# Designed miniproteins, single chains, continued (3), part 55

Each design is a single chain, and the fold is of that chain. pLDDT is the mean over its residues in the fold that is shown.

## One batch from the design tools (miniprotein)

Design m9905
Fold by ESMFold2-Fast:
Structure m9905 (fold): chain A 75 residues (1-75)
Amino acid sequence: GSAGGALAAAGGWGYAELGKDVDADELAQEIYDSLAPYSEEAAREGAEGARRAALRAGKVAPGIDVAYQGAVLAR
């Protein structure tokens, strides 16, 4: 749900802000692995939510540098 998306956004935004090399696939995979034992559908929606949350976090950041990092993360 929405709560999961908010947590994923915070994580994605944090990595982008840190200026680290982040991969949306790795974030999605980690969330998938965390949720898969509970529910396959939740795992899939969690992975999609992570990408969407990363995009949203990048949109909130007003700086071009942070926007660039967010765009890379959203890949």
Scores: mean pLDDT 54

Design m9906
Fold by ESMFold2-Fast:
Structure m9906 (fold): chain A 97 residues (1-97)
Amino acid sequence: SKLVDYVYRVFKAVNKNKLISIEEMIKNIVSLANNPFWDYFVPEATKEERIEGIAKYLIDEIKKNPDKVESYKKALENNPERDQIPEEIIEALKKAL
């Protein structure tokens, strides 16, 4: 989706300084997708497209840090809103871990 790729590019740009850890981002994917700034920057993207775009960024970061795989797995397992993430996105994250 064109909107998913745009969400990915925006999320990558705003996280250039990496003030939040990748583990924290994995744990909070849904709350990050619910951030009202998306209504300003990507107003036409659905919640599911926002989740997918954020997940694409996280998959890139996971692949760059193979030594942190166990930490990333625990972050995904400890995500309290994991049931709100589309199953295909969960599977894509698991495949990268």
Scores: mean pLDDT 84

Design m9907
Fold by ESMFold2-Fast:
Structure m9907 (fold): chain A 74 residues (1-74)
Amino acid sequence: AEKQAEEALRHTLLAKQYLKDGDYEKAKKYAEKGIKLGKKAVKLSKNTDPLLAKAAQRVVDEARAVLKEAEEKI
């Protein structure tokens, strides 16, 4: 759960950076990875670590925002 949340955050930060750089295809790719790993972290931590689940859900929400913006630019 924690490892998946950390990986989700890392991918989401990379997606945000690529979005700023105008690399919309890479922004989309890393945002999709952030969403997938973040959702997995939420599922794994939902009943054991509610704070980690909330943090992972925020990462998913941010990654979804990056994905939407990147798709609008492609």
Scores: mean pLDDT 82

Design m9908
Fold by ESMFold2-Fast:
Structure m9908 (fold): chain A 79 residues (1-79)
Amino acid sequence: SPERERVRRETLLLLRGIAIRTEADLIAKQDPSFKAEADAINALVDRAVDLLRQGRLEEAQALLDEAEARVQALVQKLQ
């Protein structure tokens, strides 16, 4: 059903947000100099979750794409 597909997409985007937060928080714990950027990444995830609550899936996905790119840039700086 269309409702089932929406719930599935919302769930996958929410799980992606949780993964991004977890990775950003772990990076900040290992190197506190990245805390400000990790906080900024978490703020993008918060905004994406608010958009998901509004049914604005495309806009939520765009913010999660930005947050993911930023967390990957931090991972590269740790290596």
Scores: mean pLDDT 89

Design m9909
Fold by ESMFold2-Fast:
Structure m9909 (fold): chain A 85 residues (1-85)
Amino acid sequence: RQEEAKKALEEALRAMEETVAANPEDRSALFEGLLKAGEITKPVASPELVEEYKKEIEKNLKTKLSEEEIEALAYVAAVAVEALK
């Protein structure tokens, strides 16, 4: 399902860009956009890849990102890997 992964990734990136563009002075808009991207990619993401990337992100970024942000980034990463293959 590479085609669906590509569409989800494009939609997620557009949602992030729109969120940041609407609030360019607000640094929290980057994380808001990431959470939206996570929601868009979640239904298409491989559960195995999500679990793998979540562990890697937690290992390196747990002190910089919230649990929700880590989970969202894991969904986006899993879908991006499948889309780019």
Scores: mean pLDDT 76

Design m9910
Fold by ESMFold2-Fast:
Structure m9910 (fold): chain A 59 residues (1-59)
Amino acid sequence: SRIDELFEKALKSSPTMATLYVAEAINLGASIARIRELSKQLSPEAQKNVDWLIAMAEK
């Protein structure tokens, strides 16, 4: 799926690019549980950004 492709790109990218790929996955309806699992595999900087994106998506 496109969400799985975005997750693979996030794992291989800089923290900034990883954040953008995760934001796109959220917009496509990726589950928050899957995003939290992916986040554990990212750099601390990207994890911080992803936590912020999750908080915004849970509004």
Scores: mean pLDDT 82

Design m9911
Fold by ESMFold2-Fast:
Structure m9911 (fold): chain A 86 residues (1-86)
Amino acid sequence: MEVEEGEVSSELGTLRGTREVDGDRRTARYEREWADGTRERGEAVADGDRRTARLVTTWADGTVTTREGEEEAGKEPVVRETVTPA
């Protein structure tokens, strides 16, 4: 098991990320905060031949956008997007 962490700050906001490895399972997470108050959270998991990803954006006006992706070897990627108004 190994965990790596990073953070970058700028005029555009702050980006933080972590990456975790546990055997054949790899998980990457990130959180971004923009100067206007917009926030993003992403998570990607790779486990053998299967990959999943989820991205949640909370916009400055309170709108929430969720994007989810799934991918398996030999199958078409599936992407879903949901928008929830404030």
Scores: mean pLDDT 75

Design m9912
Fold by ESMFold2-Fast:
Structure m9912 (fold): chain A 75 residues (1-75)
Amino acid sequence: MMGEARAAFVLMGMSVALKAIENGEDRKKVAEELRNILINSGVDRETADRIAEAVEKGDLEEARRLTLEAVRKLE
């Protein structure tokens, strides 16, 4: 039930990942780092993998959408 703190951490992780991609960092590396943050925050592996795949493909809108759905489930 500490969903608010975990949700905030997930959203911050996604924000940092998006900024890293904007700064020209390797999408695969950013996706792997984000996946670890998501899993450590309580997001299930399947959902974390789907978000990471969207980031690797450059589908940042899909990645953000999946992240928001994961956050809602943590709340």
Scores: mean pLDDT 79

Design m9913
Fold by ESMFold2-Fast:
Structure m9913 (fold): chain A 106 residues (1-106)
Amino acid sequence: MSKVDYLKEKLDAIRKQVEARLAGVLTPEEREKVRAFLDKARDKLIEFAEKNNLTQEQIDELLQRFATAVSEALDRLRRGEMTLDEAIAEFQKRLDEAIEEIKKKQ
């Protein structure tokens, strides 16, 4: 398995867990919005890993940061501390920060 195939597999597993946890919590329209956003985030991370030839350690760091950002946004959304739009915006900000931190280490 390539490093990129490994990243794809792990991101798909995280996506399935998020979809399962949101089943029955959000409206169909909100679930579609989350799915579309996660698909875009996944594609962005895969493109970043491929273009920058990330090491296995960098991929593991990226996955850990992605999983943490997803978990925190989901928890805040469930607690009513954020709207869905605010949770998506905060998650996007955390992903951008993670990408920049990995770039600094190159």
Scores: mean pLDDT 79

Design m9914
Fold by ESMFold2-Fast:
Structure m9914 (fold): chain A 78 residues (1-78)
Amino acid sequence: MGKEAAELLRKLAEESKNPEIKEILLNAARAVEQAPTSEAVAGYLGEARRGVESLKEKGGEEAEKIIKEIEKKRDEIL
């Protein structure tokens, strides 16, 4: 679970053009990879989603797509 979520976050970070969004996603990937439970993984994904959402004005459609991918992954885990 954590490994697959971390891989998704790293992929989204590599595809991102916004350095602040990229940093949020990479930090979340590290946290998720070390998370001891599915609930903890989902929690870190939720924090990453909120972080990206706070930058939505700068990220535009890219930020919205990233948010949807994170939400989908959280739903698969919970």
Scores: mean pLDDT 80

Design m9915
Fold by ESMFold2-Fast:
Structure m9915 (fold): chain A 59 residues (1-59)
Amino acid sequence: SSQEQREQQLQQHRQQIREQGQQLVKEGSEEMKKDGEKGEKKIQERANELNRESQQFQS
């Protein structure tokens, strides 16, 4: 069904965004250890970008 196909695609996109988010947080955390302020900014910016992407798939 069309609905099932849409749900499948949305679920895959959500999982991909989640995985990418976790990886970016890891990278940002490592950078934060070396340069706390810069690392925090990077984490925030990337988290915001991922949130925006996630919202696009919700519509």
Scores: mean pLDDT 73

Design m9916
Fold by ESMFold2-Fast:
Structure m9916 (fold): chain A 89 residues (1-89)
Amino acid sequence: SLRERIIRLLEGMIKTLKETPDEDVPLTIGVTIGLLRIYRGVLKQIGADQDILEILDETIDELESIGKQPNPDKDKAIKVLEETKKRIS
């Protein structure tokens, strides 16, 4: 299903962040935001439910807030993605 595909994407992002060294966390968060924006755009184009689009928009906003800090909190970013996964399930 579409929800299962989104969940797998989020699981991959969580794994990548967990494996990211502290010095590379800003770059990994930036890449994650970029990928979520691209995916959100595609989901809108194919007519995904508004609830899913709103969850992804909120997730992007939270990650952007984390990423603009001088030392982005990796664990906080992981928590955001885990909560997004629960909301989409």
Scores: mean pLDDT 89

Design m9917
Fold by ESMFold2-Fast:
Structure m9917 (fold): chain A 84 residues (1-84)
Amino acid sequence: SAAAADYLELARMAEAGASDRELAEALVAFVERRHGKAPEEKREEMIAKTVEEIRELRERLGWENADLAALFREAARTIEALAA
């Protein structure tokens, strides 16, 4: 599915050392592709919120990019399993 492919791309970006903002921008862009484009101001709010969520995972769980990549790969596997 397109959603599973998007999460695999996020996993590759995380493995390549993408920043929290780069990952958040990609996540929001993938949501926009499925649900329609948000106004720019709202898009920046969504990106900022996603950056904060990633920061909380790093702060609470000690997560690194490898952990985010593993999460994104698990999301992709779950989506593919539900689509089968």
Scores: mean pLDDT 85

Design m9918
Fold by ESMFold2-Fast:
Structure m9918 (fold): chain A 61 residues (1-61)
Amino acid sequence: ATQCLTFPSLQKAVTAPQEVVDEVLREGLKYGWDEATLLKQLLAKGGQLGLPPGCPPFPPD
């Protein structure tokens, strides 16, 4: 399944497979990653910034 993960402080959202999200969050806890680093790692693992349908977008202007 695809999971939407939002980063309110960055006003960013990313969609990735649930397994990828869970793995990155586990590694983030282990390495002490910040939200920005978590976002970079999710994108590196095949996540996409929150444009795909089915994920609520951050409010635009």
Scores: mean pLDDT 71

Design m9919
Fold by ESMFold2-Fast:
Structure m9919 (fold): chain A 90 residues (1-90)
Amino acid sequence: MEEKRELEERREELLKEIERLQEEVTRLEKEFLERGAPLEALVELGVAAVALAVARHVLKHNEPTKELLEEAERLIRMARERIREAREIV
């Protein structure tokens, strides 16, 4: 079983990754809007933004458990895939 300290450290790592990805999404949204990118690309970034916001909320407002961290990781992976898809559209 994971110790509380290990779960807290893992949560901090995931929160840092979420912050990095949120910055990336914000930058890409600005670039895409300025360039007149296809709406499909903006929709993919929107899905990524929602997934990251949910993951951040879950991690900040709940005690870290293995299950909660796994759910956050799943949302982070979903956000990464949507960001990749958005870049491939443009």
Scores: mean pLDDT 86

Design m9920
Fold by ESMFold2-Fast:
Structure m9920 (fold): chain A 78 residues (1-78)
Amino acid sequence: SEVSEEEFEKFIKEELPKAEEYLKKHFTPEEQEIAKKIIETTIKGYKAKLAGDEKEAEKLEKEAKELIKKLDELLAKK
């Protein structure tokens, strides 16, 4: 299902602050920096989908996947 503008607004207002608090409690500063970049890239991807720019949305989804891989590699070093 496509992300609606209303669902995106609720995510920014309600879920994003909860996610940021979780990162602060459970991740190191280095891990938090990468996680924040994942969140920012995901937000840009949702905005691209809402605008109907599927090509840009796919590009941003790939960038988010690469950042997730980088975070997983940092977590695997523990």
Scores: mean pLDDT 76

Design m9921
Fold by ESMFold2-Fast:
Structure m9921 (fold): chain A 81 residues (1-81)
Amino acid sequence: SRLAELQAKYKEYVKEMVKAAAQGDEKKALEYAEKAAEVIASSMPKEVQDEVLKKTLELGREEVKKLMADPELAKKLYEEM
């Protein structure tokens, strides 16, 4: 189903984001955070997609910043995914 496909893509992008952050690749981590945010926004009603995208991107950027500040924790999180 479409929902299962969106969930799979979201999980893949979050996993790649955490992996990139663990490796110190901020640019790649932010790219995957953006892709994950776009998946979430696309699952929402059209009228709120832009607002959801903006808020989810802000949260994703803060998460990347936190993971980059603790690469050992990010590496452990990735290994448990």
Scores: mean pLDDT 84

Design m9922
Fold by ESMFold2-Fast:
Structure m9922 (fold): chain A 67 residues (1-67)
Amino acid sequence: SSSIINALIRRMRAMGRSRYTPSQIRSILRSLGISDDIASQIGAQMQTFGPQSTAAQAAAILRRILS
Protein backbone atom coordinates (compact mmCIF):
# COMPACT_ATOMS: atom_id res chain seq x y z
CA SER A 1 0.00 0.00 0.00
CA SER A 2 1.30 3.45 -0.97
CA SER A 3 -0.21 4.76 2.29
CA ILE A 4 2.14 2.58 4.39
CA ILE A 5 5.13 3.55 2.23
CA ASN A 6 4.29 7.26 2.65
CA ALA A 7 3.93 6.74 6.43
CA LEU A 8 7.37 5.04 6.54
CA ILE A 9 8.98 7.93 4.61
CA ARG A 10 7.34 10.54 6.89
CA ARG A 11 8.48 8.66 10.03
CA MET A 12 12.04 8.43 8.70
CA ARG A 13 12.07 12.16 7.90
CA ALA A 14 10.87 12.87 11.44
CA MET A 15 13.80 10.81 12.81
CA GLY A 16 16.23 12.92 10.74
CA ARG A 17 18.67 10.10 9.95
CA SER A 18 20.48 9.66 6.61
CA ARG A 19 20.82 5.88 7.12
CA TYR A 20 18.81 3.23 8.95
CA THR A 21 19.69 -0.25 10.19
CA PRO A 22 17.42 -3.21 9.35
CA SER A 23 16.49 -3.36 13.06
CA GLN A 24 15.41 0.32 13.05
CA ILE A 25 13.35 -0.20 9.86
CA ARG A 26 11.68 -3.26 11.41
CA SER A 27 10.79 -1.23 14.53
CA ILE A 28 9.33 1.62 12.44
CA LEU A 29 7.27 -0.79 10.31
CA ARG A 30 5.93 -2.55 13.42
CA SER A 31 4.96 0.86 14.90
CA LEU A 32 3.02 1.54 11.65
CA GLY A 33 1.00 -1.68 12.07
CA ILE A 34 2.98 -3.94 9.73
CA SER A 35 3.13 -7.55 10.96
CA ASP A 36 6.44 -8.77 12.40
CA ASP A 37 6.64 -11.44 9.65
CA ILE A 38 6.58 -8.81 6.87
CA ALA A 39 8.82 -6.41 8.85
CA SER A 40 11.36 -9.25 9.34
CA GLN A 41 11.29 -10.07 5.60
CA ILE A 42 11.96 -6.41 4.75
CA GLY A 43 14.79 -6.32 7.31
CA ALA A 44 16.39 -9.45 5.81
CA GLN A 45 16.25 -7.99 2.28
CA MET A 46 17.68 -4.67 3.49
CA GLN A 47 20.71 -6.54 4.86
CA THR A 48 21.67 -7.28 1.21
CA PHE A 49 22.29 -3.50 0.85
CA GLY A 50 24.68 -3.63 3.84
CA PRO A 51 24.42 -2.76 7.55
CA GLN A 52 22.49 0.47 6.82
CA SER A 53 20.02 1.56 4.13
CA THR A 54 18.44 4.83 3.01
CA ALA A 55 14.72 5.63 3.35
CA ALA A 56 14.44 5.28 -0.46
CA GLN A 57 15.90 1.74 -0.38
CA ALA A 58 13.52 0.73 2.43
CA ALA A 59 10.55 2.18 0.50
CA ALA A 60 11.55 0.32 -2.70
CA ILE A 61 11.80 -3.03 -0.86
CA LEU A 62 8.44 -2.41 0.88
CA ARG A 63 6.77 -1.64 -2.49
CA ARG A 64 8.05 -4.95 -3.86
CA ILE A 65 6.86 -6.99 -0.85
CA LEU A 66 3.41 -5.33 -0.55
CA SER A 67 2.60 -5.19 -4.31
Scores: mean pLDDT 75

Design m9923
Fold by ESMFold2-Fast:
Structure m9923 (fold): chain A 66 residues (1-66)
Amino acid sequence: MEVIKEETDAQTPEEAKEALYKLAEEKGIKLLNPPKVIVTSESITAFAFGEKDGKMVLLEVTSKKP
């Protein structure tokens, strides 16, 4: 399974989801589930499983809080 991890400057869960959707579109990946967001005191992470050319891909976008 391919794993694609990107950093983002997202400040909110909504911005993190938008960044994940944009990444999926740029990579031509079809999302298999709605993005999930985990917010901690240190970071905001959005992730989802997708598919490209019959191959399963995990997409992850993380923003570190200052």
Scores: mean pLDDT 80

Design m9924
Fold by ESMFold2-Fast:
Structure m9924 (fold): chain A 103 residues (1-103)
Amino acid sequence: MSELEKARRIANRFIGEVRRLVDEAAAHLTPEQAAALRQGFDDVIAEFRERLEKAKTKEEIVEALRDFMQRLLDLARQYGVPEDILKRLEEAGRKALEEIEKV
């Protein structure tokens, strides 16, 4: 498996972690806020997946992941996700970036 394919696998695993954290965050929000958060995250995840499929280098995946993280954190703060979940999301993203850089 190429370095690029390994990086994509790490990024896709991170998307799975993000979805789990969104489910946990939704339990602390109103149904309306939870629906808005889920939709916003689905849109950002769809854009990130498209960028991963089009990426030709590991560096492009790293750049896509950094942009993805910023957009997720901005949305989560906008919809009032608890600080402990925000910190866990940021830490999961940092670990994914470190793993990709080592590939």
Scores: mean pLDDT 87

Design m9925
Fold by ESMFold2-Fast:
Structure m9925 (fold): chain A 68 residues (1-68)
Amino acid sequence: GPALEAEIAALIARIAEAGRAGDQAAMKEYLAQLRDLLRRHGFSEAEIEAVLERAERAAVRAYLDAHT
């Protein structure tokens, strides 16, 4: 529902911001929170992996945009 979609989007944004800052500890923490959120809501392992891969790619992009 909309609340879950907003929570997922907020965690993805936090992962991207941690990536921009080069804060690997914060990025790992938010990725773990995102994984746990998706598992609690019945997402499959394949769906969880796809969301986490997108979040990690956003973090890499944010880092490169800030440091290149």
Scores: mean pLDDT 86

Design m9926
Fold by ESMFold2-Fast:
Structure m9926 (fold): chain A 118 residues (1-118)
Amino acid sequence: MFDLSGLPEAARREVLALAERAGIDSVELVGSATSPEGITAYLLRATAAGARFDLVLVFDKEARFLGGAVFGEEGGGQDRNWGELDVAGGRVTVEAVDDTTVRVTTERGISLELTLPP
C-alpha cells in the first residue's frame, strides 16, 4: 500500500521512482519537518520483500531533491543501521538523537529533527 497523501507532487514522484527501482511494495509518510529556509525532510516507512526500513528524503523550497538516507530493521532485529540512499541527488547525514528523535543534516549544514512514531 502506498499512502503518500501529504507529499508535494515532486516528492511523491521521487518516492514512486525509488519504490520502482528498489522493489518497494509499501511506503507511507509518517513524519515531516520544515526549516525556516524552506528545506523539508520527509520520514517514510517502507517494506520490500518482507524487510522493513525507514527512509528520510530531503527537498529544498523549490522541491528539488537534496538527498536521502536509509535505516531499518536488518536481519530481522530491532537494530537500525543508518546509511546513504544510493540514488541520484545530494547527501544528507542522519543521526539518532534519542529513542524517538533523529536529526537530518544537509551538506549546507541545515539541520532538521524528525520524531519517530512508536
Scores: mean pLDDT 67

Design m9927
Fold by ESMFold2-Fast:
Structure m9927 (fold): chain A 78 residues (1-78)
Amino acid sequence: MGLEEVEDLRKQAEEKFKNAKTLRDLAEAYYLYAQAESLAGNTEKYRELMEKYNELRKKAEEEDAAKKAEEQARLEKE
């Protein structure tokens, strides 16, 4: 039980969504939101949010790799 805990997690997720500048930040926001829905007993919504978290985390890892490659290419063009 913890409607207050659910609301606190939702607030944390909303703040993270508003401040998200990377796919990794966005993934963390979905994770927090998933935890809130799990505590609220919304199992289907929890699964949907965790699926988005996993997809965004994978994309964030791919984006980080692409940025690293771009930085390396810039150094080689100097």
Scores: mean pLDDT 78

Design m9928
Fold by ESMFold2-Fast:
Parts: C-alpha cells; sequence; structure tokens
Structure m9928 (fold): chain A 80 residues (1-80)
C-alpha cells in the first residue's frame, strides 16, 4: 500500500543519511535529511488518497467508505 511504501521510503532515507554520515559525507547526509520532510509530505498525501487497504469488502475496499462511517459518530464499523 502507499502507507507501507511511504514508511519504507522514509526508512530508506534515514538509512542513506546514516550511511553518508558514517562515510564522512556530512553535507550529503544533511541534504538527504533536508529532503525527508518534503518526501514525507508527498508520501502522506499519496497514502491519504489511497487510504488504508483492508480485507473488509469482497476484494476491494477503501478509507473513503470508512471516513463516512466514522463521521456518523458512534458507528465505527465499515458500512460494507
Amino acid sequence: SAAEAAERVRAALDFAAAQLAAAGRDDAAAAVRALTPAVAAALEKAAEGEGVTYQGAGGVTSTVTHAAALNAGPATAPPA
């Protein structure tokens, strides 16, 4: 899912920055760390658009339906 991909990319950026710092490339490590907020924002946007994937419907499901259910207040279960 987009959320899982986002977390993996964030972890990869953190790993890359750590490796660059270990190699004495502090400038490059700082540049990678500076990219993290922008990449995180883009990945969060992608994850929000895709929603959380779950096996609640017959093969296809999305957070859009759950958002409607959650906005109903006490009804927290998905409608379908």
Scores: mean pLDDT 60

Design m9929
Fold by ESMFold2-Fast:
Structure m9929 (fold): chain A 77 residues (1-77)
Amino acid sequence: SMEEYARRLAEAALAGDTARVRELAEEIVRNGLSMREVVERAAEILAKRTHTSVEAARAAILGLLREAGVEHLLEEE
């Protein structure tokens, strides 16, 4: 589900696990889910867990997607 992927992406971001972020991004797109929607929801989850803004959490997730080499998946929708 989108919610489950968003939660896993937030967890991978908390851990700074670039390899896991790549795996999840590929799996999200393979399953026909919106990468943008999953990132948006993951940013909400991460922000709540870390007591930060959604904007800051989104920036952290996007940074990891760039490091993983999968940021282009946001543009493929």
Scores: mean pLDDT 85

Design m9930
Fold by ESMFold2-Fast:
Structure m9930 (fold): chain A 57 residues (1-57)
Amino acid sequence: MSEAQRRLEEALARTEKVLAESTDPVIQQVARRELAEVREWLANYDDPEVQARALSL
């Protein structure tokens, strides 16, 4: 498993936890957006730009 993929999976888990535990609708909206973005990056982790962004997490 690549370092970029590992970081994306960690980000996914953290964002899911924030969404599950937060009662603030603004925080939930941001978490949903981040969750969608991380899932898109995980689907395209072979993209060098996605890998660079994941490594900066």
Scores: mean pLDDT 77

Design m9931
Fold by ESMFold2-Fast:
Structure m9931 (fold): chain A 62 residues (1-62)
Amino acid sequence: ADTTGLSASGRAALAEAEKAGLSAEQLARLRDVVTAADKRNPSGNGEAAAEAGAAARELGAG
């Protein structure tokens, strides 16, 4: 997945999910979550990472 334009916290969250062994489809879903979080909070503050973590648990990383 293309992580260009995501916040640093968003990119870190996707990298951790990829390291955890999520599929390309699951990573694409997480990218959508991160993009939505970054759009709501462009300053970052780690909210994208928190939402990506919650989504990863829902996708079977629980």
Scores: mean pLDDT 67

Design m9932
Fold by ESMFold2-Fast:
Structure m9932 (fold): chain A 106 residues (1-106)
Amino acid sequence: SEVLEAIEKAYEYIKKYIEENTDDEELKEKALKELEEIYEKAKKVYEEDKEVAEEAIKKAKENLPELEEALAVSGLKLEKEVQFGLAVMSLLAAAYIEKEKEKEKE
């Protein structure tokens, strides 16, 4: 799946960035654990909730130009596939968190 490959590429990119750019071991471990949790939640939504996944993919594609401009201003040069994967992963993880919060209220 092109989408899963993009998500995995974004996960690996951010993971490597944290590992190479964080000197504080405690902060590094926390950031890596948080990233892994986001990745796992995103993957679960993509595999289990096709309708939510399709909406997240559409929103990610619609917001790519704005994300590219924002990242360029920050001095970050990301491949378009990594940008797409990051956007989709973030939206899917957010959907997972929201669904879990609603389930805990029932």
Scores: mean pLDDT 79

Design m9933
Fold by ESMFold2-Fast:
Structure m9933 (fold): chain A 88 residues (1-88)
Amino acid sequence: KIDELVEELVKNRDDEEKTQELIQEIARLYYEQGKSVQEVIDELKPKIGAEEAIKIAGLVASARAADGASDEEVERWARIIREELEKI
């Protein structure tokens, strides 16, 4: 039900506390679904914008790093996030 959370995020952009809560929950669901960092950015960027999409993708990458992802994988995800951030 990520789409419902995304709609709620768009609706509550001016509520910083609620936005942070929704970002964390969306990231957790994408992580549980096994979505890649690139897939998260590609799906969310057109819906919520690059800044919030990158934040969520960063949380997914961090969760995977905590679960024992390789240094090479973590570096690749960091590069994807940095490249997207540079486009803003």
Scores: mean pLDDT 80

Design m9934
Fold by ESMFold2-Fast:
Structure m9934 (fold): chain A 70 residues (1-70)
Amino acid sequence: SMEARKKGEEAAQKLADEMLPQQQAWLEQKKKQSETASPAEQREMSIELFLYMADVVDQVMKVRLEVIKA
């Protein structure tokens, strides 16, 4: 239903907002590390960033789906 979808989006947004300060701190730290990193280290950091973002998306999507299914 539209109500279930809206509640799912609201729950997903709440989790995203709660995660945002730690995400920003982690990204700022990684940005600082990349300034002195070798090309090989930068590639490793790119993979790490991809995996981190994939995990965040997975967590947000799971919350959305659980609320919609309820």
Scores: mean pLDDT 82

Design m9935
Fold by ESMFold2-Fast:
Structure m9935 (fold): chain A 115 residues (1-115)
Amino acid sequence: QSRRQQLMGMMAVALAVGAVLAYETGKVSGPELLDIVKELIRERTGASDEEVDRVLAEVLSDPEVLQTIADSIREKLSPREAAERVRELLEKRYGIRVSDEEIEEIIADLERRIS
């Protein structure tokens, strides 16, 4: 898959996991969550600030991704379940693949940042 697709996949999964953790803990605001997710993507991928901001804007402009995240919060899904739901959507709609290893690493990283 392309670098853009890889970054979109990681960003969407990180946003879903982060949103669930933020809701469960009550420790971070929406703007703080976006900053945490952007820093995670930069550190894991070496992407520039411009690439990260562009990919975040693309994910946030996708109504199906946002609805899937909102539904995951309302249904009180775990971070893993939210990540799996977003992964399934991305693969079906866009052919974007996110590995189990990437999901596990994102969950572990965000749990450290949000706790």
Scores: mean pLDDT 87

Design m9936
Fold by ESMFold2-Fast:
Order: structure tokens, then sequence, then C-alpha cells
Structure m9936 (fold): chain A 70 residues (1-70)
């Protein structure tokens, strides 16, 4: 079920980037703007280095998931 996978990814993203309820609502209404706001806030709070590490880990996980499906 694609919706269940999206919901799981959303929950993981919310947790990993520590999104506020307001940012979650904005992402639901305006996915692009809400995502950018959440990422900017994460960078502001944790710094660019920590953000880069988090992003790399998420990209690696996504890559492995895609490889497993093939």
Amino acid sequence: NPQEELDKKREEFIKDFEMTPEEIEEMEKNPHEGLIAALDRYIERHGEEEFAKKLRELMEEERKRREAER
C-alpha cells in the first residue's frame, strides 16, 4: 500500500528532523514550502554538518531500499 509507505516515511522524517506540528501542517498544505521550512529550521538548530550527516544516512537507506526492490 503506497499510502502506508508514505505515512511511514513521513513519520520517520518528522522524527528525524524534529518537525513541529505547525511545520507538519504546512507540509500537508504546501509540501514544497513546508519541507523547505522544516529543513531550514533543522539546519538552524543543529547546524549544516549535522544536517548533511542526517541527509546522507537517509539517502543511503533509500538507496538500499531501492536496491532491495530490484
Scores: mean pLDDT 73

Design m9937
Fold by ESMFold2-Fast:
Structure m9937 (fold): chain A 85 residues (1-85)
Amino acid sequence: GARITLEVRGTPEAAANAARYIQKALQAEGVEATTEVEGKEATVTATLETPLSPAEAEATARAAGAEAAAEYGAEVRVLSVEPAA
């Protein structure tokens, strides 16, 4: 298992859709999330726990993040990936 922290930026709708898409791809549950809205832009910082290994989780998060960025017009950054206890 792995714990992943992501930053997702875009419109509120794009950020929400991108975060949901990535969480589903990771087969993950949300541990914590912070959403900040500035005018028309939202920044979601989410910590997720996934049954995937750290290497699989990083690869999946990057691939799903790129797909979500293209599909929804969001920016996705992987901030950290660590083994889950």
Scores: mean pLDDT 83

Design m9938
Fold by ESMFold2-Fast:
Parts: sequence; C-alpha cells; structure tokens
Structure m9938 (fold): chain A 64 residues (1-64)
Amino acid sequence: SSKKKKQEEVIRYTANALRGIGYLLDKDYEGAIEEFRKAGMTDEQIEERIKKFEEFLKELEAKR
C-alpha cells in the first residue's frame, strides 16, 4: 500500500514542531504550545518538551 499520506502527515507534523521550537527560541511559550498542539502533542508532552528544550538552550548559550 502507498505510504504517501503518512509521509505528508509526518511533514506537516514536523513543520508545526519546528515552528514550536522557533517560538521557544523567542521565549514565546504560548505560541510554542499552540504549534506543538497542532502537531498532535498532549499538554503533558508539550510541557515536558518545553522544559527539556529550555535545558538544552541553556547549555547551547553557555557554549557560544
């Protein structure tokens, strides 16, 4: 069976997730939550991702 539909859904999911990351970089947590929600994540998954990303950004900022 064709997997084309799944590929398009993955691309859409990825695009929304990348926009969410962009909002996190801008410290717009509400914008990030909305984009991750559009990517199909639950509020709990979004909160965990934001916390993990904050930790990662802190490390990157210290390295640069």
Scores: mean pLDDT 75

Design m9939
Fold by ESMFold2-Fast:
Structure m9939 (fold): chain A 93 residues (1-93)
Amino acid sequence: MSKKVKEAIKLLEETIKRLEALPEQSTGVRNIVESLRSLIKELKEGKVSEEILEVLVLTAEEAAKLLRDAGDEEAAKILEELAEGLKKILESS
């Protein structure tokens, strides 16, 4: 497993913990948590490559917009911070 994939898994696990710590979890937030758990499993099993992280940045940014439009401002901020963290991991080498 590459260093970037290990750092991404750690960031994804921290993001899940932050989303699950929210006082109220919408169906959208629960679906995002499930998707992130599945992605962590696929990354650990080598079923998806480091290239998926670039797609995940865009997906996280779009999910944050949808959550913000739905009034889930705290969850949107968490996903915006995930996207920024992933960008930093991708830029580190």
Scores: mean pLDDT 83

